# Designed miniproteins, single chains, continued (2): the designs that were tried, part 63

Each design is a single chain, and the fold is of that chain. pLDDT is the mean over its residues in the fold that is shown.

## One batch from the design tools (miniprotein)

Design m6305
Fold by ESMFold2-Fast:
Structure m6305 (fold): chain A 97 residues (1-97)
Amino acid sequence: MELLEKAKEKLDEAATALDNGDYETVSRKFKEAAELLEQGAKEEEGKNPIVARTLRVAADAARKASEFAENGDKQGAAVYLTAAYLALVAAEIERSL
């Protein structure tokens, strides 16, 4: 859970930076979130393979958000930020089942 909480904090920081037009910070925070989500997926791989897959979806969304931010595409970054949040919430729900 600590890794997922840290990933959420990085996504929240990216959202704030995106609102401020600080695309360099947005890109960095999304990359940091993706690394934390990938670590979470590795921890779940043997115990909860469905949760691991959902966390990798979140990590991929965060990486795509970073790419859009690097290109100055605020809309693309926002769409994939939302996708990363939804996948993270889904993983937390799956882990509770």
Scores: mean pLDDT 86

Design m6306
Fold by ESMFold2-Fast:
Structure m6306 (fold): chain A 66 residues (1-66)
Amino acid sequence: VLELIREAIEAAEAGDWRKAAVLLTAAQLLAIGDGDERALETALRVQRALDEGDIEEARRILEEAE
């Protein structure tokens, strides 16, 4: 799940926001399937940061989770 979140942030940095959205959706669904509430919370926090265009905050959130 964290790997998918990292790939989503990298896609957003490259300007591929559609790919970032797909990867974050996949990360959220995988976290739900695994019962990993912490990973789900991380994915949702990263989603909010990216929705605001704050890629630096998204990276900080991921670093805290790793």
Scores: mean pLDDT 81

Design m6307
Fold by ESMFold2-Fast:
Structure m6307 (fold): chain A 96 residues (1-96)
Amino acid sequence: MSAEELIAEARRLIEEAKELLKEGRYDEALDKLGEAINLLAEAIKQGADLKEVRKLLEEIKELGLEILKKTEDILRAIGLLLRTIGLLFDIDLLEK
């Protein structure tokens, strides 16, 4: 899969997660966001546009924070947020 295809699929998963969140399906939304993070990590390895990847990771962070406020599975939401923050930190190091 190309870096552009990985970014496009991650964007699709983020949009699916937004709809699941609206429906109160928090565990399924976390699954979709976790898959998006995996795709974005692979996109970074393939030389993707770091500005676009950062933008999508910031969206995942915002959605993860919304889920954290509403879910009883706090540890799973925290795990997603830590992974997202870790990738954002990696991008900051690569941009230097």
Scores: mean pLDDT 84

Design m6308
Fold by ESMFold2-Fast:
Structure m6308 (fold): chain A 87 residues (1-87)
Amino acid sequence: KLSEEELKKIEEAFKLFDKDGDGVIDREELKELLSRIFGRELSDAQVDQLMSEFAKYDTDGDGKLDFEEFVAMVENAIEQNIAVFKK
């Protein structure tokens, strides 16, 4: 599970890409946000796995994630030991 400090870091990164203030990020912004959080470009396998999780948490079906959906996706990916979230 994400710590309070990790959650705050994710929130700040999310807000950096949500400059329009609509509270959502699209698929391309998600890829860049994750690369910034982990400090490296994701592999094709990591991106594919994350896009699978993206579809699961895209409740509006609009191709975008809000902050709560993004946090839920990251938490589940960490619990499932997806390679991008291994430390």
Scores: mean pLDDT 66

Design m6309
Fold by ESMFold2-Fast:
Structure m6309 (fold): chain A 58 residues (1-58)
Amino acid sequence: AEVEAKIAEMRAAVAAEKERIRQEVQQGKLSEELAQKLIAGLEDAEALFVKSAEERVA
């Protein structure tokens, strides 16, 4: 379904961005503290997107 495809795309994008953040920390470009805040923001955005997408099928 279209909604499921969009949710999968969002989850894939969030996973890729989390990996990028992890690599930036490993390279010394980001602090662990800042990385944790960015990851938390991505997880919140993903949760909000999934909730919004699920509500559209009600």
Scores: mean pLDDT 79

Design m6310
Fold by ESMFold2-Fast:
Structure m6310 (fold): chain A 52 residues (1-52)
Amino acid sequence: MTVEELKAEVEKMGFTLAEDGKTFGLPSQPGTSGPSTLMSIARPLEKELIAK
């Protein structure tokens, strides 16, 4: 999966990609996760994309 495809998928899931293209922001929800938790969720996708 390419970076562009991943960005489109993440946006469809309700995540908003930051301007730097590396940070994903979860939409406002009851019980919103903190930045560290958000990065934990985004990190697996980023790592998987980079590795394979």
Scores: mean pLDDT 54

Design m6311
Fold by ESMFold2-Fast:
Structure m6311 (fold): chain A 57 residues (1-57)
Amino acid sequence: MHMEKQQQVKKLFDQAIEAAKQGDLEKAKKLAEEAGKLIGDPEKTKQLFQSVEETAK
């Protein structure tokens, strides 16, 4: 068993997108921030934030 950070990141990101669709942009951004911290990669984190913002718009 080798549960990667990627799996946790995807779950957090999925929740962020759902929150954004519900109009909870604040919660969506917090979830995306947590996902970004797990990634530890600023470029990947930026991509996640972009997806959340595009969905919320």
Scores: mean pLDDT 72

Design m6312
Fold by ESMFold2-Fast:
Structure m6312 (fold): chain A 72 residues (1-72)
Amino acid sequence: SELVEKANKILEEIEKTQDPEKIRELFDELSKIGKEMAEKGYPDSVLAEIARKVKEIIEKNPTVKKVFDELK
């Protein structure tokens, strides 16, 4: 799936960057992809797997965790 591939590429970029502004931009892009996937009827299991990967990146990268907490 092209949307799953796009989501995975964004997750890889988030994991590798230390720029808070770039992380915010990438989270916005990922949110838009997640919404499009939901609108197209992707299974909840696919969206949950992406959310799990986001959580793993947040736990491993303090800069990402800080940006994510500020977006709440």
Scores: mean pLDDT 82

Design m6313
Fold by ESMFold2-Fast:
Structure m6313 (fold): chain A 80 residues (1-80)
Amino acid sequence: LKELAELLRRRAEQLRELARELEAQGAPEAARLVREAAELVEKAAELLEKKKDVEEAKKLLEEAERLAQKAAEALKAHLA
């Protein structure tokens, strides 16, 4: 679980960098959603590292995936 938590922490940082790039490119709504997803991934990593609430961590990751999907939709709308 610690190795998975470490991977998720790195993923959260990559998502924050992506959000910064999206904001710089003029896609603030997509950037906001990606930042929210990064926060949920970081929280899931913390729960897994503490070896507690694996089901809660799973729910946070599922919500992060939904936010990532909404970010993709917002980006498509911006490009239209």
Scores: mean pLDDT 81

Design m6314
Fold by ESMFold2-Fast:
Structure m6314 (fold): chain A 73 residues (1-73)
Amino acid sequence: SEARELLLKAIGRIIRAIGLELEGTEEAKKEAIEDLEEAIRLLREAKELADEETQKELEELIKLVEERLEELK
């Protein structure tokens, strides 16, 4: 499904962001922020295509990613 493909892309961005955070450089931190912002966009797109139950789960995931992004800024 298209929603699943978007979710998998978002997860990939989140994993990359975690790896970049572990590098501990200012450049890597900036890239991690960009990856988390992209993950939020992908999750929002997935939410629009998902059923009502999955939309609620995706909304919770978006909130968690947004909270992490705010902590990094």
Scores: mean pLDDT 87

Design m6315
Fold by ESMFold2-Fast:
Structure m6315 (fold): chain A 68 residues (1-68)
Amino acid sequence: GPAGQKSGEAAAKAGAAGDSAAASTAGYEMHKVAQNPEQSEYGYKAALAGQAGDAKAAAEYGRLAHEA
């Protein structure tokens, strides 16, 4: 739905900008509002990567969550 789409887009943009904290927050929000299991899983992985400070991995999982 619109909330999941916006959160996935936010995670992808934050990750692409190298903002691991923002990518983590957006990924977690995507995980909570996900419309399907694939989107939920990628959102969760983006959040974990962001928490670990891995902005590159957070960006990739955020992008995959947005595309799911």
Scores: mean pLDDT 70

Design m6316
Fold by ESMFold2-Fast:
Structure m6316 (fold): chain A 55 residues (1-55)
Amino acid sequence: SRREELLKRNEEAIEELQKALEELDPESTMALILELFVNGTKTVAEHLRKRIKEE
């Protein structure tokens, strides 16, 4: 389904973002911004999983 495709893309994006975050200085502003974005995309993935289950 469309939601399953979105979930897969979100999971792939989270993996890529986490790898990028590990290469950044953890004390940098960019690391903080990226960490917040990773947490946001994880929340979206959880919502997609719930919606797929409710279908």
Scores: mean pLDDT 77

Design m6317
Fold by ESMFold2-Fast:
Structure m6317 (fold): chain A 81 residues (1-81)
Amino acid sequence: MKEELIEQAKESLLKAAKYAEEGNVSLAASYSAAANLLAALSGDEKAVEIVMKGNREADKYIEEGDYKAAAEVLRKTAEEL
C-alpha cells in the first residue's frame, strides 16, 4: 500500500513534468497536486517533504516562464521518492 502510493506519486510527478515542459501549466499543477496527495496518503512524512519542496521549486520556475527547468525539478523530485 505505502509503496504503491509512492510509485503513483512518482508517476504523477513525471506527468506533471511532461505537461510543464509542454507549457500546459494547468495539467502540470493538477498532477503535482495529485503527487502531494498521494505522498500524504502513504503516511510517509519524508515523501511529503520531498514532494512539497519539489513542487514549490517547480512553481517558482513556472512563474518565471522557465518550463524546462520546472520539468527538470519535477523529474528530480520523482527520483528522490
Scores: mean pLDDT 86

Design m6318
Fold by ESMFold2-Fast:
Formats: structure tokens, sequence, C-alpha cells
Structure m6318 (fold): chain A 76 residues (1-76)
């Protein structure tokens, strides 16, 4: 198929986040990061940063830190 799965999951994550569906957004962004991490580590890092932002907005600072660390590790 001509569309990468990482991009499709990223788009689904963005849509879920805008609708306030935090659980769906986290799931889709995490899937996006998994598909991107070998082909485009920068996009994988962006997806993990979006997951971290959602956890931070929910008051889960520990999970937010975990995903920010994942983004930094992959972006190296």
Amino acid sequence: MKVALGEEYRALGQRAARAGNDEDAIAYYTKSAEYYKESDPFLAAQAYNEVARIYLARGDTEKAKEYYDKAVEIAK
C-alpha cells in the first residue's frame, strides 16, 4: 500500500486527541511510534512526545516522563 502504517496511526492519534479521546490517542500514537522507530526515528519520537503530553495533561507525570525519555532515546 502507498500509505505508511505509521502515518495512518499518527493521523488516527491526532483525530482522537482533538476529540478528547485520550485512551484512543495514546493507543494510536504508540502504534505510530512502533511503526516509525526503524524507518523514521524522528517521527517515532514525535509520536512518543504526543503520548507524554496527554499523560502530563491527565496529571500522570511519571508516565509523561517515561514517554519523553523514550522520545529522547529514539531521536539519538
Scores: mean pLDDT 82

Design m6319
Fold by ESMFold2-Fast:
Structure m6319 (fold): chain A 55 residues (1-55)
Amino acid sequence: SELDEYIESAVEFLKAAELSEEQAEVFVRWLAREENLSPEEVERLRKAVRELLAS
């Protein structure tokens, strides 16, 4: 889906930026409000970010 492509792009950006867990959570919350994401979409984004940071 378009949202999935967007989430993947955002995760790659965060990976390149080498953000901390705190900075990544701020980004997720900001994006959720900016894009008016559903709770399900926010969960998917958080999961992708957590998987990235656990590397």
Scores: mean pLDDT 72

Design m6320
Fold by ESMFold2-Fast:
Structure m6320 (fold): chain A 67 residues (1-67)
Amino acid sequence: MDKVKAANLEVAGRILLSAGDYEGAIKAFEEALKLYPDPSTYRALAEAYRKLGDFEKAEEWEKKAQE
């Protein structure tokens, strides 16, 4: 089920984010969103971009989480 696979990818992304692998976290979250668009994943992706210093992309993903 795509939702379960997306949830597993989101968990993997959160682990990468906590480890400081922000680029790896972004890839995991983007793959999760392709399978299941979840507002929590949009917010996590925004956080990863903020950690990279890409505030423009962080704002774009934050707006998607609110839609």
Scores: mean pLDDT 82

Design m6321
Fold by ESMFold2-Fast:
Structure m6321 (fold): chain A 71 residues (1-71)
Amino acid sequence: MELLKELEEKEKKIEELLSKLEESEEKKELEKEFKESVEILKNGEASGEERKEAWEKIEEVIKKLEELLKK
């Protein structure tokens, strides 16, 4: 349950960042990476290593979205 709550918080943050950004190819790529990572975390078959990688990607997406907003 804890990881699901944390994922929901990350999802809300990314949605907020995406809503502030104008449509661009870079935005689309970051949204795709985020969706792929979320699918891994919600997949019951995902290994611990796959989950760790997915969490790291979500953090990278947030960082890149924040950088895009600073342009």
Scores: mean pLDDT 77

Design m6323
Fold by ESMFold2-Fast:
Structure m6323 (fold): chain A 74 residues (1-74)
Amino acid sequence: SELDRLLENMDTALAVLEETAAQLSPANLRRLADELERGMERKIAATKDPEHKAILEKRFAELRERIEELIARA
């Protein structure tokens, strides 16, 4: 489903950020994170099903928290 695809994309994006964090400067990590977050915000905004949108918004909030923790450790 589209929901499952977007959730998988979020998990993949976090994994990529975690794997590359040690190789990036904090400024470059922030830039990459901001670009990924903007892309996800657009996809969530385009979601028509209100139940799917709520699930995506919750997962995205969790993703953003983990990204901020990652950047804070860099």
Scores: mean pLDDT 83

Design m6324
Fold by ESMFold2-Fast:
Structure m6324 (fold): chain A 79 residues (1-79)
Amino acid sequence: SVRAEIDAVIDEQRALLAEMEAAFPDDEELRRLAEARRAGLDLVRAASETASEAEQRALLDDLRAELAELRALAAELRA
């Protein structure tokens, strides 16, 4: 279901943020980014519970784009 895909992408973003913070524990900018992103993910999860299927698909597309950007940032930080 689209809701299951949303949950999977949210969980993957949370796992990646935790890995990045563990790798760079003294990076204040990364900490602020992680805090802001987690707050956004909490809002998206809440919104998905009352969203229509079309709205859920739009949220999923946005989450996938955000995950791709986060993966690119993680790769850059490890370089």
Scores: mean pLDDT 87

Design m6325
Fold by ESMFold2-Fast:
Formats: structure tokens, C-alpha cells, sequence
Structure m6325 (fold): chain A 61 residues (1-61)
């Protein structure tokens, strides 16, 4: 996955046995909330952490 906003642009590999939501909470804390679950490669969803918002995109390559 790729997580980006104005000051952040990083790629992460999500382990297959961990949900995307649990993985994001492990990085950003328990307040991390996805707007919706992404279903397709190249789909972008919003991640809200307190007052910050990130774009989360599913990557194939």
C-alpha cells in the first residue's frame, strides 16, 4: 500500500494475516479510521487520524 498526504509519502507491505485496519492502527494508533475498505488495486481511500487525513492506495507493484 501507499500512504500519502502533503508531508508524507511512504509504501508499506501489509502482512496477509493482518487486516488493513489493524495494520494502520499499529502505525498511527487506535484513533486511525478508514473511510471505507479499498477493494481493487489502484483504489484510494481516506485514513483519518485525529485531525490528519491520509490517502491510502492499494498497490500491485
Amino acid sequence: IRIENADHDEEYTVPPDVSLEEFLKSLFGPDARLSRLPKAIGETVQLVVGTETYDVTLLEE
Scores: mean pLDDT 75

Design m6326
Fold by ESMFold2-Fast:
Structure m6326 (fold): chain A 77 residues (1-77)
Amino acid sequence: NLEKAEKMEKQGREAEAAGDYVTAGLAYHAAGDYYEEAGKLKRAAELYRKASELLRPYSPKMAEQLEKRAEELEKKA
């Protein structure tokens, strides 16, 4: 669903601009999921990478999972 993906990506950008990096990372993760469902694999990978970077200090394991998911989607794109 592209509309939901765009909404979550906007929410992520707004949270990042406000310094709310955890909220931004979670929003980018959700945006990535919606872009992946919509078949926008390159864009989904970009959002998963952003989410990984922002969430790494909070959850290194979640960051690693998002990084690997991005790599798999980049391979398919």
Scores: mean pLDDT 86

Design m6327
Fold by ESMFold2-Fast:
Structure m6327 (fold): chain A 80 residues (1-80)
Amino acid sequence: MEEERKKGIKAFEELMKKLGLSEEEKEKMKEEAREVMKKKGTEEEIKKIEEELPGEETEKMLAAMALGHELVQKERAEAE
């Protein structure tokens, strides 16, 4: 399962590169995404994942998932 989570992180990294986001944008989205996840009460889910994965990978996985979700949402909101 650890390998599967890494695949998710890499997928989001490739997605971010494809969108051409700057480091500043990534930082803002990361903070916003973490805030949203905390409000939604995902802390218990985060803890469960941390038990399965090392803290480093868990944090990156959650950040990547949150960033990916926010990127998709913002891209749609931007609407061309």
Scores: mean pLDDT 57

Design m6328
Fold by ESMFold2-Fast:
Structure m6328 (fold): chain A 98 residues (1-98)
Amino acid sequence: HMEEVERLIEEAKSPDKEKQIEAVRRLGELGTPEAVRALAEIAKNSKDPEVRIEAARAAGLTGSPEALEGLIEAMKDKDFDVRVAATLAAMNAAILRR
């Protein structure tokens, strides 16, 4: 699954926004710790705020504690909508882990 995560990380950097969003969705569906860490990284570092929003949302839906650190970083994002998505995702991850 590591090779799959590496490919999806590369696709998340594609100049094609639809490919970026699809890669983010696939990482969320995998839900492995490696995939969740990749989503947190994309939520923090993607150049497109819409991609960062989708990555934060996908990470939160996994309910994984590995998402929390990256989501806290995304809550400090320059884009208001990214901050909202990261906050909601962090709440979901925290609730699911109780």
Scores: mean pLDDT 79

Design m6329
Fold by ESMFold2-Fast:
Structure m6329 (fold): chain A 62 residues (1-62)
Amino acid sequence: SPLEALLEQRLAQERDVVSRTIFRELLEKAKESPEQARAFLEEVLKRNPQYRDLVEELLAAM
């Protein structure tokens, strides 16, 4: 999927530990179901509003 390819590319380039953790968890959930991936991103945004721009970018790639 386009999202999975994007996440794998970003994981290879990302240096920030927290962002890498978000990408890894999202990649695993995206492989299971789109609904689980979306729910994960909504939870990240709810707990970490500082990641809004990143979450919106990833949701747009779904």
Scores: mean pLDDT 79

Design m6330
Fold by ESMFold2-Fast:
Structure m6330 (fold): chain A 74 residues (1-74)
Amino acid sequence: MQEELEEQKKKNQELLQQLDEAFELFAEGVRALEAGDVEAAREYFERAIELLEKVSPLLAKSVREEGERLLAEV
């Protein structure tokens, strides 16, 4: 029981770190898109979504839809 609680805390900490990294990658993708670098933007969005899928599949789906929409508008 105590080991399970420690494992859950470690997983939660890892998930928070992955969430922060994913948001930073998505922000970089948006900046690349604003600079006209569609290929770099796509790479950043895919990396962000890959990390988010490990944290929250629902959030990853939402971010994927937003990224695809942004890429389609270029």
Scores: mean pLDDT 78

Design m6331
Fold by ESMFold2-Fast:
Structure m6331 (fold): chain A 63 residues (1-63)
Amino acid sequence: NADILKQQAERDLKLGEEALKNGDYETAARYFEAASQAYELAGDTDGANKARKLAEEARKKME
């Protein structure tokens, strides 16, 4: 169900943003990765690409 997957992706994006704000880059990267996968499964390529870039940026902050 694409609608459920999109809702899941939106929640994961929000949780990732909250983790970034708290300096928890590891948690942020995990949520953004989960959001990217959920968007991809829902057929939302633009959402998936945006979330993937956010995950990559969060991972860079961990290094």
Scores: mean pLDDT 85

Design m6332
Fold by ESMFold2-Fast:
Structure m6332 (fold): chain A 63 residues (1-63)
Amino acid sequence: MKEEIEILELNIENNPNAARAWYELGMLYAKLGDKEKAKEYFKKALEVDPNFEEARKALEEVE
């Protein structure tokens, strides 16, 4: 988990417009129970790609 988050964060630093990376980071935080960060990252993924259905569904599932 921690190493996976670090790798995704590094990838985002180099590719801030990568909607998939934002979505994956959101899923990791949702799994850790940090729904606030999960929602932020899902919203960022949708900001990059508004038609990213997986991110939209994930955002709707988070309280």
Scores: mean pLDDT 75

Design m6333
Fold by ESMFold2-Fast:
Structure m6333 (fold): chain A 100 residues (1-100)
Amino acid sequence: SRAEELLRRAEELLERLEEAARERDVARARELAHELGETAEELVRTGDEEAIRRALELVRRMLEILDELARTVPPAEARELAVLATAVALRVVGALVDVE
């Protein structure tokens, strides 16, 4: 199903994000977080309750990774990560509210 494809993609993106964070590759982490956020938004838009639940769990883990990375990088990069994290969270919540 579309939800299963998106979930597999989101899980792969999360693993790559964890690797980028370990290497403190902020540029790569930002790209991966953006893609993960878009994939999570699409998962929520499927309207499948299990897909929505899993998308929210993946977003929560992404936010934890970005927060941890932000504590290890210079303040300017930390601010960029915080802005991205907030934007992704708001976008996913917005998609959830719009699902009827």
Scores: mean pLDDT 85

Design m6334
Fold by ESMFold2-Fast:
Order: structure tokens, then C-alpha cells, then sequence
Structure m6334 (fold): chain A 55 residues (1-55)
């Protein structure tokens, strides 16, 4: 249902925020780069779900 998809978006947005914090806390450039990839992938998933809800 739409409510389940909105809940999933909220969970993914929370995960994205946690990934961003972990990237900031790391001093390792490789770890930062990998987390930025994960953040970008999470944002794409959120965008896709939002688009489907708006249909």
C-alpha cells in the first residue's frame, strides 16, 4: 500500500542520514568514497519510490 511505501521512504531516509554521519566520522578516504556511493544509491531508491507513489 501507499502507507507501506511511505514508511519505507522514512526508513531509507533515516538510513541515508546514518550513512552520511558515518562518512563524516571516518578519516579513511576509501571508506568516505564507499559511503558516498551507498548514499547516492539510497537516494535513487527513495526517488523511484516517491515517483511511484505520485502515479
Amino acid sequence: TVDQLQQLIAQLEAQRAELAQQAQDSSDPLVKDVYQIAIGATELVIERIKEKIKE
Scores: mean pLDDT 84

Design m6335
Fold by ESMFold2-Fast:
Structure m6335 (fold): chain A 58 residues (1-58)
Amino acid sequence: DVEKARQALKEGNFEEALKYARKALEKDPTNVEAHMIYAKAAEELGKLDEAARELQAL
């Protein structure tokens, strides 16, 4: 759920933000906000390759 991903990102819970962003993308792979949250959380976790690929997919 995008709302849960957004809340987790705001709280600095980057692993939870990735989890909920992934779940949101499984339901709607065209959700731009979910892609952006995933990229930001991946960047904060040091997964720079994943973050770069996610942003390029937009």
Scores: mean pLDDT 77

Design m6336
Fold by ESMFold2-Fast:
Structure m6336 (fold): chain A 67 residues (1-67)
Amino acid sequence: ALEDVKKVLEGILNNPEEIDLYLDSLKKLLENKELPKEIKELLEKILKEKDKKKQLELAKEALKLLE
């Protein structure tokens, strides 16, 4: 579960033009009960954010917590 989240976040950071495809994957991962609360809250913020630059910064923050 956490490794899958990490891969999707890395995908967002490496392919910002395709961010919408990765956000769909994150939304599906948020339905997984195995995710820690702090990670879920950051992923929900990414999904609610409308500015792509801010979405990328939130993705970096979430990825740092998974390191």
Scores: mean pLDDT 77

Design m6337
Fold by ESMFold2-Fast:
Structure m6337 (fold): chain A 55 residues (1-55)
Amino acid sequence: SEIGQILAEALKERGLNPYETSEEEAVDMLRERGIEVSKKQAGYILVEAAYLIHG
């Protein structure tokens, strides 16, 4: 998804491991880019971002 791609790019720019990034950090990174998500939704998006970065 577009949101998953945005989070994957944000993680890569910061040199962050998606498996070691908290849901709260993901919410904050997406909010900085104008995207509002719940902590639970950020958890699902982190799984997608991990897939985009590693597979």
Scores: mean pLDDT 82

Design m6338
Fold by ESMFold2-Fast:
Structure m6338 (fold): chain A 55 residues (1-55)
Amino acid sequence: MEIVEEFFVADTKEEAEEEVERKKRELEEKGYEVLREGVQELDDGKYLGFIVAKK
């Protein structure tokens, strides 16, 4: 079982959400099952997007 964890930082919540959806689609197309995803606001006003998937 292969587990992938991806994290990225975006300047806006909308950009972070769009990037999560893009990565989710990419991982699903590669045969991964998405286990967890989300967006979190950071102290500097940026947003952390994350996704966890398995194959």
Scores: mean pLDDT 83

Design m6339
Fold by ESMFold2-Fast:
Structure m6339 (fold): chain A 86 residues (1-86)
Amino acid sequence: SAARYAAAALTLVAGIIEAERAVKAGKMSEEVVKLLEKALKALLAEDYEEAIKYLEEAAKLAREEGDEVVAEEAEAALELVKELKE
């Protein structure tokens, strides 16, 4: 669905913006932003398996660094991308 694709992309962009704010505040590593950006590039290329991989890595790292908001946004995008793969 085009609507699900748009929802996944918008959720990912929101997650990137939130992660960039956390990095600028010194609360998160740039690696989380890089993983989310890789996930977005994979999503735009319709490589859903690669997008899923990077979203899982981003959510895990965000939780390990204590940012539940970015982790939850990455997990929400992950669910939407999994629905696009099916």
Scores: mean pLDDT 86

Design m6340
Fold by ESMFold2-Fast:
Structure m6340 (fold): chain A 78 residues (1-78)
Amino acid sequence: MTPEEARKLLEELYKTSIEELRKEIEELLKEGIISEGEYKELLEGLEKAKELPEEEKKRILALIKGLLEHKREVAKKK
């Protein structure tokens, strides 16, 4: 695998992860689990993650995913 191929594969994987998180954020907003303000902040976080170094990008995406999972669990316990 060339460095160019590896970079494209990594970008595609991150693009897929970001799209999955974006859909989850949209679902949480529609279900009333998050506010419009939280929705905006989470989307801004995803956009900023795209510009971060790989290690920071992984950490931020994992944190956002964990936050969304936590929001769903809290909603289930209502």
Scores: mean pLDDT 76

Design m6341
Fold by ESMFold2-Fast:
Structure m6341 (fold): chain A 60 residues (1-60)
Amino acid sequence: SAEEVRSRTRQAIGEGAERGNEKYKELKAKGIKPSAVEMMVILATEMGEAVDAERARLAA
């Protein structure tokens, strides 16, 4: 349903944000400090990938 698609899209965005934060922690642990722009790109990429994966799963 449309309601389930919306709910799962929101959850996927949250999961992508968590993965982006984890990736940032890994980079920081390695002594790599992304710029604000680079951090935004990392977060946007992880969130986009999470949404795309959930969209594919819902289409199956």
Scores: mean pLDDT 76

Design m6342
Fold by ESMFold2-Fast:
Structure m6342 (fold): chain A 118 residues (1-118)
Amino acid sequence: EAEKLIEEGEELLGKGKYEEAKEKYEKALEIAGPTNARALYNLGQALYKLGKYEEAIEYYDRAIALDPTNARAWYNKGLALYKLGKYEEAVEYYEKAIALDPNFKAAEANLAEAKEKI
């Protein structure tokens, strides 16, 4: 049941329906409990797309705590930090993402951009 809600949320996220996607992931966490790394990460993504950067970071942190090898979660936290003007912190999180995935070209590009802001 919770897995179906996560899948529905991912479909909605792909269609740009960020508020509806958020609601699906919130419901999935009510059913599965607060430790579903996939739902936490996806909820962070929906919140980021809605411009709720500090809330997105909270959920990325929870996802990373459960799965610290998810390079995309480290990268997306960096993106949210960048949006909040926290460029030095964004650099650190992009570097962590690249350390986990050395072929992560988007993280390399955004690392360079954030370093220019200083």
Scores: mean pLDDT 88

